# Designed miniproteins, single chains, continued (2): the designs that were tried, part 48

Each design is a single chain, and the fold is of that chain. pLDDT is the mean over its residues in the fold that is shown.

## One batch from the design tools (miniprotein)

Design m5750
Fold by ESMFold2-Fast:
Structure m5750 (fold): chain A 62 residues (1-62)
Amino acid sequence: MDNGAAGEALFKQGKKAYEQEDYETAARLFRLAEALFGTDPSMAELKEEAQKLLKEAEEKIK
């Protein structure tokens, strides 16, 4: 299972949703990307970036 490619696709979709101010969709996509990036230590930097954007999206919702 290519979790890296799947995570990157979700992360890109999350960024697009964030740019469109759809923070609920962005938060969901970033959460999924974080989980996928977390399956491989080589993706730790991408995981941290997804966690950061997830928190920012959640702050915009609440």
Scores: mean pLDDT 81

Design m5751
Fold by ESMFold2-Fast:
Structure m5751 (fold): chain A 63 residues (1-63)
Amino acid sequence: SLDELSMSVEEIVAQGQELLARAPESVRPLLEKYLEKAQKTTNPMDAHAILVAAAAVLAAARS
């Protein structure tokens, strides 16, 4: 959403932490890797793209 695009990197990472907390243990290491990459990003748009990719991994694991 537009609100997501207006978020800071820190806010996007916080959403990623919530996603990780609800993730099955089988995908948790992969999601942690995505979160670390997002934390190192200075651009909120890039951080958001990484979070979207992480969410897609979680969705696939829940199929």
Scores: mean pLDDT 74

Design m5752
Fold by ESMFold2-Fast:
Structure m5752 (fold): chain A 87 residues (1-87)
Amino acid sequence: MDKEELIKKAEELKKEAEKKFEEAKKLFKEGKLEEAEKLLEEAIKLYEEAIKLYEEAGDKKGALEVELNLGVVRLMLGVVRTLLKKQ
């Protein structure tokens, strides 16, 4: 893919990951921890793929922005998993 195609694909993956993260937050608020865990794992996978595409495109700013979002999702997944272990 050319640089513009890589960035476009990375943006699509980022938006899909953001949607899954938003849905996971709603499920977490509702106490649906197992469903929230699945969506957080899916969001992590999509963010990791987006980072790789931004890096291949040389878009360091795009990669860094997604890395920050990924850090937040990983923290929430850790909390969800800890709560599930206590149930």
Scores: mean pLDDT 88

Design m5753
Fold by ESMFold2-Fast:
Structure m5753 (fold): chain A 58 residues (1-58)
Amino acid sequence: NDVNTILKALEELMKKKKISSSELVEKILNEDPEIIKELEELGVDPKKARELLLELSK
């Protein structure tokens, strides 16, 4: 897992979309199509991003 690539992509998405970290996490966990597409465009596997966020929430 390239954790650094995922974290950087999440930071860029928050900045681009002007959304909070909690809102971004909620959208990823709920499989929001727009956010999933943006992650794929940044070269991030949405399933890996979701797995990482679930691990960080424990």
Scores: mean pLDDT 79

Design m5754
Fold by ESMFold2-Fast:
Structure m5754 (fold): chain A 63 residues (1-63)
Amino acid sequence: DLEKRLDEAKAEAVRLAEEGKTEEAFQAMRLVSEARKALEEGDFKTAEELLRKAEALIEAAKA
């Protein structure tokens, strides 16, 4: 479910900001926002690609 994954990625990005990783949080939030816009426009492929980039950035920032 793309919508659930978008919500989870947004929550993780907020966590990164709370940990002082503000640049990574900003980048992840931007990608999530763009993915949600693509999803609303019916562009599921672009939404998935942008969401995967956000998830990868979040995972790298947690390392």
Scores: mean pLDDT 84

Design m5755
Fold by ESMFold2-Fast:
Structure m5755 (fold): chain A 90 residues (1-90)
Amino acid sequence: MIRVEVEGFLADEEVEYKGEKIRLHAVLRITETREGGETRTDLIAFGEVVSGENKGKLVVASLRDIDPETDPLEAARRAFEEGRVSVIKS
């Protein structure tokens, strides 16, 4: 059996990604617990590019296997600095 817990946080903070300013809109913290009691916490951050060539585009950043005691906004900043980032082109 796998147990999944999801916490959602609304945000209104600026972070920087590759010279562009991103406004954070929401952060999801996802904790998975496996049958052996092993836990893994992942974070997904959602934002919008507010400066530069990609202004107005949505961005998603993810960071895997974080400390579950990390502040969600701090984890979101780390996701943009060192995690996987995708700019949604529409």
Scores: mean pLDDT 80

Design m5756
Fold by ESMFold2-Fast:
Structure m5756 (fold): chain A 65 residues (1-65)
Amino acid sequence: MSLDEIVIAMAKKDLGVTPKSAAEAEEIARRAKELIEQGKSVREIAEELGISEKTARRLKERFSL
């Protein structure tokens, strides 16, 4: 089974544009960290990266502890 297919299926349900693989998800997390350091809100991070607000909020909580 392809990890890419699972990641795409899950986030396509939530958002429609998703990391194709776990490596892409790591890139999204890294970019989110940079946006958080710039003072971006959860909504701005979600919009900028094309991820759900739920995912962006989790990333912000992880990096803004």
Scores: mean pLDDT 63

Design m5757
Fold by ESMFold2-Fast:
Structure m5757 (fold): chain A 92 residues (1-92)
Amino acid sequence: WEEERERRRAEIRADLETLKKNGDFSVEALVELARRHVLTQEDVDLMVREAKELGFPEEVIEALRIAGDEVLKGLFTALSDEEILERVKERL
């Protein structure tokens, strides 16, 4: 449980550091990152926490939270990738 949580956190952090290094904070990139890591609400909270620790801009952190929320909702409904992306854009 703790080992899986730390592994998940490390994977999220590595991808966030890659986005920061590349300067790619597009809605599409944030939604893609959320799709890779979000299976539960805890994963959304971890992504937001790690982004804050890495010094992401507040607007990007908010977009990432919205992306994680919509991806999580998509797991319980048959939402397409395009529908998830549109929902994130509508909430920004």
Scores: mean pLDDT 78

Design m5758
Fold by ESMFold2-Fast:
Structure m5758 (fold): chain A 83 residues (1-83)
Amino acid sequence: TGLSARLNGNYDEAIKEFESLIKEDPDNVGALRNLADTYLNAGDFEKAAEYLEKAAEVYEKQGNDDMAETLRELAELYRELAE
């Protein structure tokens, strides 16, 4: 919130849009990945990792274990950056 406010609210609008898409379809992996990228660009590595893990779970349910593993590895990396 504080960082997005300092960046003239550009990230807040993007976050709200993608959160709305996820609320309508929790399995919208595109919106989950875009939200993770938006949080990463906003410097919120914890939230970025959270949404990458959520996207990984969707891929796993779809039988795409390779992509699920890749996103979980990225989420772990982002959590290490959340210091």
Scores: mean pLDDT 79

Design m5759
Fold by ESMFold2-Fast:
Structure m5759 (fold): chain A 86 residues (1-86)
Amino acid sequence: SLLAISREFYARLEEALEPRREELEELDRNQDWEGALRLVAEATGDEELTEILREELELLQQEEKDMARVEEVRERLRALAREVVG
């Protein structure tokens, strides 16, 4: 199940981020997305995950959102989740 794979992937991601959870929550409250992406990169060492998240964020920050490209980036995240968990 894709939902089960996603839950396991996010559980592993959450475990990797737990030592820096307070810092991540502060960056999120301040809408410091660049800081949050740097923290994810440092905590996980996963350049592919960080690049996918950066691309999604950049697309969502556009005045006119290209939702087809957002969905393409989300498909890549789901593919990475299947590779990591499956």
Scores: mean pLDDT 75

Design m5760
Fold by ESMFold2-Fast:
Structure m5760 (fold): chain A 64 residues (1-64)
Amino acid sequence: GAMEEKIYNTAVKALLSLGVSEEDAKKIGELIAKGEYEEAKKLMVELGVPEVVADAIIHELKKI
């Protein structure tokens, strides 16, 4: 739906700005759009995103 697409696009843009690859940013964006926050956080941390930054991204996207 439109809200899921907005969450996805916002997540991808945020992750690209942090230096995450387009492929990985899209995977994480899809997980967040589906509400799979723990899987998204795990993947972000495995890719070198600090846990506090991953938590902040998920928190902001939950407001959409």
Scores: mean pLDDT 86

Design m5761
Fold by ESMFold2-Fast:
Structure m5761 (fold): chain A 59 residues (1-59)
Amino acid sequence: SMEEEAERLLEELRRAAEAGDAARTLQLAKQLSVVAKQLPPEKREEVLKEVGRILDEMA
């Protein structure tokens, strides 16, 4: 499902961010934005907030 795909990408995003791989983190964040548009609004907002939090930790 798209929800399972979003969770998989979030896990990859967290790993990339923890490794300090800014390029991969941004690429995964872009992919998650596309996937999130396929989710119900509540799940979409949850995923996008998580992406934002992870990116803020790298700033």
Scores: mean pLDDT 83

Design m5762
Fold by ESMFold2-Fast:
Structure m5762 (fold): chain A 50 residues (1-50)
Amino acid sequence: SPDLEEAGRLAKRLFELGDIDSALEVARLIQQGRYGEAKRLAERRLRELE
């Protein structure tokens, strides 16, 4: 799934930037099959770090 691939990529970026809590929440949504929500959460959290 494109959403799964993007969510995973963004979760890794959150982890690299030190936002471990957000990276773990994105991973939890991925485990639940909620790939679109995982992607949107990761995108929002990354924008907050700008």
Scores: mean pLDDT 86

Design m5763
Fold by ESMFold2-Fast:
Structure m5763 (fold): chain A 55 residues (1-55)
Amino acid sequence: SKIDELGDEYVELAEKGPTAEQLRELAKRYRELDTPQSRGLAKSLEEEAEEIEKL
C-alpha cells in the first residue's frame, strides 16, 4: 500500500538522520493519501520536524 511505501521511506530517512524539511515533505505525501491513518502519521512527522528545528 502507499502507506507502507511511505513508511519504508521514513525508516530509510531515520537511519540516515532526517532533516526537518525531509520529514515535512514526507508528511505532505502522507496527507495527500487523505485517510485518518495517513493524517495521523503526517501529524507525527510534522511534530518530529518541529522538535528537530528546536535543536
Scores: mean pLDDT 82

Design m5764
Fold by ESMFold2-Fast:
Structure m5764 (fold): chain A 56 residues (1-56)
Amino acid sequence: MLTPEQVRAIHAAVKAAWAGDRETADRHLQRAEELGLSPEGVANVRALVDRILAEN
């Protein structure tokens, strides 16, 4: 189960990806990992971020 802090970090990463900001997206994803997001969760969010950045 995701914590509210992990969810906020994931949302921030996705928002940065939609803005075209890979550096900011990567920082927020790292924060989610530091907050205890699983390796599988990190991989899934990274794949989403990469897809968004590739399409914009």
Scores: mean pLDDT 84

Design m5766
Fold by ESMFold2-Fast:
Structure m5766 (fold): chain A 62 residues (1-62)
Amino acid sequence: MKKLILVATSDESLEKAKETAEKAREAGFEVIVVKAPTKEEAIELAKKLKEEYPDATVAVGV
């Protein structure tokens, strides 16, 4: 299954991530949206998620 993981660090990037998630789900992707309190934690989380799901696309929004 194609997986997309979106990591947001602000409420603004979270809203954009939700919009992207809706479009991706319509296209047949399994989408995970996560909020991280800092950009550094978001980058760490993205790396861990990419290791668990190597075929997934992972994007970080600040």
Scores: mean pLDDT 79

Design m5768
Fold by ESMFold2-Fast:
Structure m5768 (fold): chain A 62 residues (1-62)
Amino acid sequence: MEEEIKRLEKEAKRAYALGDYETAARLAEQASRLAEEGGMEEVAKRFRRGADQLRALAEQAA
């Protein structure tokens, strides 16, 4: 599970670097769900906040 979360984080960072904030937000949401399933409450909250910020950036970029 932690390795899966790390992969999603790397993919989200790549999407962010390319300006694809919608994809980055979706990947961060997936990482948050996996962290919740794994009992990682603080990690899940961090990814959820990151996803919310990325969604806001996607709306501004559109």
Scores: mean pLDDT 82

Design m5769
Fold by ESMFold2-Fast:
Structure m5769 (fold): chain A 72 residues (1-72)
Amino acid sequence: SLEEIRKAEEERRRQNLLDAAAFTTDPEVLEKIAKELGISLEEVKEIRDQRLAEYTALLQEAVDSAIERQKA
């Protein structure tokens, strides 16, 4: 239905904005994302920082595992 298509479009747009927020450090871009999502700039920054921290932790774990595997 048209309602299902509209909801899917809105959800896809929200997901794209959240993904963009996770990987941008430009304050102007973050402000635009915050306005589009209807949340504060601080909330967008927290979402970005959380996603970046998770990604960094996964990379560090992978590197540490590779080093241990070579030394063992």
Scores: mean pLDDT 76

Design m5770
Fold by ESMFold2-Fast:
Structure m5770 (fold): chain A 106 residues (1-106)
Amino acid sequence: DPIAEQQRVQADLLARILEGIAFLLEKMGNDDEAKLAREAARAAREGRLEEAKALLEELSKTVPVTSSLAGAVDLIINGGPMSEIGQLLNQGLPEMEKLREKAKAA
């Protein structure tokens, strides 16, 4: 199934981004948020996209960049175009930079 294959590729990319976020959160001492990010990454890799979205929406209360990632998951679930998924991921870049600076200061 070509759609399922594209969803797997997109979900793997999302999981890698989330693992990076989890690493930064852990460096800042935000262990609970890092755990949620890793759980979302695992859910995405296992094709549990609705669960990944819910975990990212919960995480977005503390980590705003994950709000854009939750939107990206919704597009992946609905077979949205890669350009829109990429745009949502890019919208998180300034917040990722802020998170990286906080991790560097910790």
Scores: mean pLDDT 76

Design m5771
Fold by ESMFold2-Fast:
Structure m5771 (fold): chain A 84 residues (1-84)
Amino acid sequence: QEVVKIHEEVVQEYNKDPNVHPVEIASAVRFQKNFVAELNKGKSVKDALQEAEIQTLNDPKAHPSAIHDMRKKIIVKLKEAGLL
């Protein structure tokens, strides 16, 4: 629940950044959707993040650097909240 809220907050911040390209935003949204789906399967936060990253990177239109940057930001916020 709190994990999903933190991920959503990071995606919303990414979407509001004027320096972020629309393709990067699209990749971030796909990463969030995949992450929530893996969490709903009962996976740990760490396993859900890894699986979501793999699934999102397998999209031919994926932006790898945006996906990696988003994952790093989420991990930092999760650690700050004591959820990782």
Scores: mean pLDDT 76

Design m5772
Fold by ESMFold2-Fast:
Formats: structure tokens, sequence, C-alpha cells
Structure m5772 (fold): chain A 119 residues (1-119)
């Protein structure tokens, strides 16, 4: 059974940095990709960053491109979102999503969310 655990949220000053961590307990070869999405009051959900399971393809939301970096240690099943030059608009709940292959079907497993507050 696939498990996801998130960490690294908190309160940070504008211009500061945070690292969010998503840990996946699964067969590393079954990890198809991972992503982070942000939900903010009144704005709904938006894509922040994604990386393929082989680590070769990355994608970023336009608002964070050049400031955030996603990485995946596939062997450890650990993904990192390095958040730099944080803006007040980056405040919200960040959800880690893991796409895992099981019996020929890709399943999405979501974390519980971590809160980021930029002051």
Amino acid sequence: MVEVKESGGGTVAEGGSLTLTGKITADPEKIVGVSWIQESPGKGGRGVASISGDGKKTSYGSEVKGRFTISLDKAKGTAYLNMNNLKKEDSGVYYFLAAVLENGVVKMVAGEGVTVTVV
C-alpha cells in the first residue's frame, strides 16, 4: 500500500526560503511522477511544480518559475520543493501528489497538506 508523508511547512518572512518534503513509501520503479499543488483562500487550487519519476522532466507554474525548484530522490522515494524569494501570494496549503503505477493503472495518492504562511 502506498503511503505519503509531508513536512516542512511553517511561517516565513517575505523574501525568505522554505523546503517542503514529500516522502513516498512505494516501489521506486512504480513512481510515475510527483507534483505539488497550492490552495489559497478565494483562489482555488493551482499547480506549483511537477517532476517525472525518472527525474528528467520538470514543470513549474508561471508564478513560481525561477524561484522554486523541485527534485526527486527516486531511490529514497523523497521529493523536495525548494521555495526561494517567497511572496505573500505563495501563502496557502500545499498538497503533495504522487502518481504510482499499480497493476497497469496509475493511481494518485495525496498527502494531508502542509500550511505555508508568508508574512
Scores: mean pLDDT 83

Design m5773
Fold by ESMFold2-Fast:
Structure m5773 (fold): chain A 100 residues (1-100)
Amino acid sequence: KAKELIEKGKEAFKAGDLEKAIKYYEEAAELAKDDPFLKGLALRNLGEVYFEKGEYEKAKEYYEKAIDAFQEAYDATGDIDAAVNLVAAASLLSITKRKL
């Protein structure tokens, strides 16, 4: 369910409907509360939408939350996909901090 909402959010974001993308990603993050990896994906995507809106402080907050979620996923599973997404989120956070 959370993964389907992430895909819907991506479609909305690609279509330029930023408010619809936010709604889908927020719903995905709530559904993924017990799945740190999916939660991290939803939170990172929220950060990307806020970055596109020029809301860099909000983008920063969501990237920080995404990093925490991917770290939790990696610590629990050792999954390389969690490690890759952690590094990607950290890079996005670094770029966002340069806008502040």
Scores: mean pLDDT 88

Design m5774
Fold by ESMFold2-Fast:
Formats: C-alpha cells, structure tokens, sequence
Structure m5774 (fold): chain A 58 residues (1-58)
C-alpha cells in the first residue's frame, strides 16, 4: 500500500512536495491544522495510506 501510494505521488511531484512540507511543519510545530491539510492533499493525490499515517500522528 505504501509503495502504491509512492507511485501515485510521483505523478504529481509538486503537489506531493507541498503536502510533505505541510506535514513536516505540522509535526515540528505540533499544528493539527497543518497535518490535516497535508493529509487532505495526499488523499487527493491517491495516497490514502500516507494520509492515514499523518492523521494517526495527531
């Protein structure tokens, strides 16, 4: 499932990088809003496994 998510993310690398930046920032700053926004972008890109991992960090 993670490997399939990574293949989907490779189809739109710019949006994937944006979601990754928001996710990292949310973890470092303990900001649940940033983590939710990152997860939503990952789900839109077809990466539900990655999105769930981020939401589980909240």
Amino acid sequence: SREEDLKKLSKNPEKAKEAERLGVLGIVTKDAELLRKAAEIFEELGAPYVAKQILDAI
Scores: mean pLDDT 80

Design m5775
Fold by ESMFold2-Fast:
Structure m5775 (fold): chain A 66 residues (1-66)
Amino acid sequence: KEELKKELLKKIGEILRLIGDILELERKLKKTTDPEEKEKIKKEIEEKKKELEELRKELKELEKKL
């Protein structure tokens, strides 16, 4: 169970980092006035949100094994 705890902490760390990245991109989007740059940032946010959902699924699977 110790190895599962280490994996959980690692996944939690990855999730927190990704949330931080999304928040930074959201701040950037709010300050951006260029339409091309806005679309680029929106796409990056969408990709990061998909990564976050995948990590959440992995975290849930690890939780079931505890």
Scores: mean pLDDT 82

Design m5776
Fold by ESMFold2-Fast:
Structure m5776 (fold): chain A 68 residues (1-68)
Amino acid sequence: MKAVVTVYDENHYTIKLDEDGILITVEGKKYELKDGVAELDNELPVEFISKDGKKYKINDIVEEIILV
């Protein structure tokens, strides 16, 4: 499991993962990924739950951070 994070500012992020699933933020919001991508406004991602129910901490799977 790998994640690529694109940071536009402290309030706006795009995350690309190897598969679809559910992304959970610090505030407990849930985002369903489509084509492995989620866009977040004013939320920090902390956890990813894959389709098979495996849980991953975002910090443990981040392979690349892109600042734009």
Scores: mean pLDDT 78

Design m5777
Fold by ESMFold2-Fast:
Structure m5777 (fold): chain A 70 residues (1-70)
Amino acid sequence: MLAELEELARKAAEAAHAGDYEKAAEYLLEAARLAREAAAAEEDPELAEILRRAAERAEALAEKLKELAK
């Protein structure tokens, strides 16, 4: 899970660096989805909260990137 989240974050950064903000937003939304699934399955409440907040930040960044892609 974490390695998959890191890979999606890396792909999002690469897409943003290339100026493909729409693709970067797509990778961030997929990472947010995986983080929410991980948080729902996580028994450690502190780690679940970290994952949930990471998903919220990724979703917020994706929305900003979508605005830049207009």
Scores: mean pLDDT 81

Design m5778
Fold by ESMFold2-Fast:
Structure m5778 (fold): chain A 65 residues (1-65)
Amino acid sequence: NEEAAKEVVDVVEETLKKTKDIEKAKEAGQKKIQELVKEGKIKTDDEALEASLAALEKIEEILEK
């Protein structure tokens, strides 16, 4: 679910830029995934894992720049 993954990535990017803290960015991403699961926007564990992986790749991209 690309829409849900994008929402998670956006939250992670915003948190990382504001806090400069990778742990806080990961925590924000996990909270967003949990919210999207409760809302029914993420229906499977595979979709949650895909969103988590996309968020981690975004963290690496921001740090490489």
Scores: mean pLDDT 79

Design m5779
Fold by ESMFold2-Fast:
Structure m5779 (fold): chain A 64 residues (1-64)
Amino acid sequence: MSEQQRITAEALAAGLVALGVPEERARELAERHAKGQISGEELAREAGVSPDELDRATARAAAS
């Protein structure tokens, strides 16, 4: 994937970890999303978090 997609996937994985998702699972879900295999809504459902919580956590991770 592109460097920009990789950076986005890393921020998404960090956001998931901040919400209590195990690091390995968070990385798997973020990678699947980056490859277009799963939507952000489906990813949030699989992780057991709300899309709004995930969006906020990901934005915070990207800013830090």
Scores: mean pLDDT 77

Design m5780
Fold by ESMFold2-Fast:
Structure m5780 (fold): chain A 55 residues (1-55)
Amino acid sequence: SAMEEALRKRIDVMSQINLLLQKNKYEEAIKLAKEHFGKEAEDFVRKMIEWIKKG
């Protein structure tokens, strides 16, 4: 179904964001989150990055 296809696409993008964060490609992760999920997702990813950097 169209809903299942859309969900798979969103999961794929979330997986890409997670992979970028693991590779310390923070600006790419922020950009991808903003483009696909909007400003709230950008803010959330920025907070995650701050926590990652604090160790």
Scores: mean pLDDT 84

Design m5781
Fold by ESMFold2-Fast:
Formats: C-alpha cells, sequence, structure tokens
Structure m5781 (fold): chain A 72 residues (1-72)
C-alpha cells in the first residue's frame, strides 16, 4: 500500500534501530491518514501514537521525507 517505498530497503535502514515491519506498517497507516486530512506529522506525535521511541519515529519520518512523501 506504499508503492513509492521499498519495504525491504526501509526495514534494512530501520531494523538496527529495532523498528519492526508491523511498526512500519502502523506508521504508514498513521502518516497516510494524517496526509489525507491535511494534518502535520511530527516525530513526537508519531512516537506517541505508535508507542515507539522518539528516535525510531524520527528515523521513520526521515525515510518518508527521502521517499518524497513528507516535506523536510
Amino acid sequence: NAPWLDPDAALEKLAPLGVTEQQLRDALAYIGLRLARGEPVTPEDLAKELGISLEKARAVLELFQEAGLLPP
């Protein structure tokens, strides 16, 4: 459901930080919903919503920015 994002490449970048495939899927759903509603996505909001660390949330958002899904 994210045709612009390679899940394998994303997981290789995020796995050293302890981000699971399920957490990446949950992040995609959350970010997609926020973008569809025209709402901003911050690392703090993502971390709180998914129950992950701020460092993991930042890494996820960085990948989405690199993929052209989010502005820097």
Scores: mean pLDDT 74

Design m5782
Fold by ESMFold2-Fast:
Structure m5782 (fold): chain A 68 residues (1-68)
Amino acid sequence: SAEEVLAEIEALLEETLARLAPTLSPEERQRLEKDVAALRAFAREMIAQGHAEEALRFVRALVRQWLA
């Protein structure tokens, strides 16, 4: 469901912030938080338009890139 996809995206973004934030400077952390907020907004819009699976794939790909 769209709600389950949104919950998975929120969990992925929270996990990513928790993992990366301690390794970053305050300035880098602020940039990451801004990028995460923008990604969350974009994903919510995709889900609202009926593209929940595409939103999840996109978020997973970006999170994978950020954790590499």
Scores: mean pLDDT 86

Design m5783
Fold by ESMFold2-Fast:
Order: sequence, then structure tokens, then C-alpha cells
Structure m5783 (fold): chain A 54 residues (1-54)
Amino acid sequence: SMETELERELTKRLMRLIAEAVDLMLNEGWSDEEVQELIKKGKEELYKEREKKL
């Protein structure tokens, strides 16, 4: 499906929220590698949960 103007705006806002969350984790002393690994694990878990709903 084609992205709408609303979807583009929501995507930008979500990306900013993700960036802010990552920044908070880095400020708490997490390394960039640890942050990237957590994001990767979170995405994998989300995809597995979505597959279970098929």
C-alpha cells in the first residue's frame, strides 16, 4: 500500500521517540553496542509474537 501523509508524519514521530529512548539508555551508561543488541532482540521478539497470531 502507498504511504499516506499521515503515515509519514507518524513514522517521523516514532523515529524521534526511538532516538530519545536510545539517548536515555546511553546516558544511563549503556554502550551503543548494548543498545543496538537490545533493539535487535526486541524486534525479533515482536516478529515472533506477530507470527503466533496467524
Scores: mean pLDDT 75

Design m5784
Fold by ESMFold2-Fast:
Structure m5784 (fold): chain A 67 residues (1-67)
Amino acid sequence: HMKPKSPPLPDEQRNLTPEQAAAFREELDKLAEKLGVSREEVLRIIARMTRETGQLPSLEDIEEALK
């Protein structure tokens, strides 16, 4: 139900429009399937890299990090 838990992985709150967030999520799902990993694992890598660089990583960087 309505649980006040603030997820620090706001793929939409990172100044992304809902459309951009949706498109990005679809690309992540495709990448996860290509590499044989879970979507949750891809999101963890993105969160880590974004924290380290202060910017959204490229799909190529994410792919290399997941190998």
Scores: mean pLDDT 68

Design m5785
Fold by ESMFold2-Fast:
Structure m5785 (fold): chain A 75 residues (1-75)
Amino acid sequence: SGLTPEEKESLIEGVRLARKLAEKGEDASKLAAGLARFAERGGAPQEVVDLLRKAAKAKDPKEAAKYLDKALKKL
């Protein structure tokens, strides 16, 4: 089954932190990659996992922030 309530809360907090860093122009790529692995192992929707992977591979922080925002809206 999907994420437990505790896993979902932890993922939301992590994505919010990564988005805040990216919005400030900071490199959130490693954090986004870690969040993608956590989401995949926890059974999060594939769309969320894919968005977090795109954030991790984004060319710039603003692109990463866009993917992180989309992931957060699907949680």
Scores: mean pLDDT 87

Design m5786
Fold by ESMFold2-Fast:
Structure m5786 (fold): chain A 66 residues (1-66)
Amino acid sequence: AAAEFAALQEQYSKLIEQINEKLRQIKKAREEGNEEEAKKLQEELQKLVKQAVEVQAQALAARRAL
């Protein structure tokens, strides 16, 4: 229970870091006029955001079980 919650919180933090990195890459690609690269990075960002939302929901459920 406690270990599960801690693991989910760590996973969430890593996902947020990856999301922030993708946002920086998207900004740079758009500044360079590389719309194809920006679009590809945006798709990767959407997948990470979906994973972060799911992990956060699981972490909240695990916290209630403690």
Scores: mean pLDDT 82

Design m5787
Fold by ESMFold2-Fast:
Structure m5787 (fold): chain A 68 residues (1-68)
Amino acid sequence: SEDLKKGIEALKAGNYEEAIKYFQKAIEKDPSQKAEALRLLSRAYRALGKVDEANKWRKEAQELEKKA
């Protein structure tokens, strides 16, 4: 969850591209954090104005949580 924490710190600082990088790493390293990391990835994309990508990742997170 270190990558997840670094991503959240970057997101709070307004470093959205850096946040995306850390959330992607969190997804790759720890499948148990995938749903949360996807929600945060969605938030970072929305902050960048990439609404379609944000909606895609939000939907992926929601579907994953329904199956858990």
Scores: mean pLDDT 83

Design m5788
Fold by ESMFold2-Fast:
Structure m5788 (fold): chain A 69 residues (1-69)
Amino acid sequence: TAAERRALLEEALRLGAEGARAVAAGDTQKVSAIADRLAALAERARELGLDRLAEEMTQTSKKLRAIAA
């Protein structure tokens, strides 16, 4: 639904911003947790047929994973 699509976009943007702050703070545990949440949202986005949004979330999750490693 349009409401679900909006909610996914808002949560993705919030998690991206939180991820950036966690990286700046050196909080690798939080970075990993945010990466996991973005990956879960990407799967939900794919189930809803939002392939572009899912790809963006997946890419951000991978970048956060690399930073936390």
Scores: mean pLDDT 84

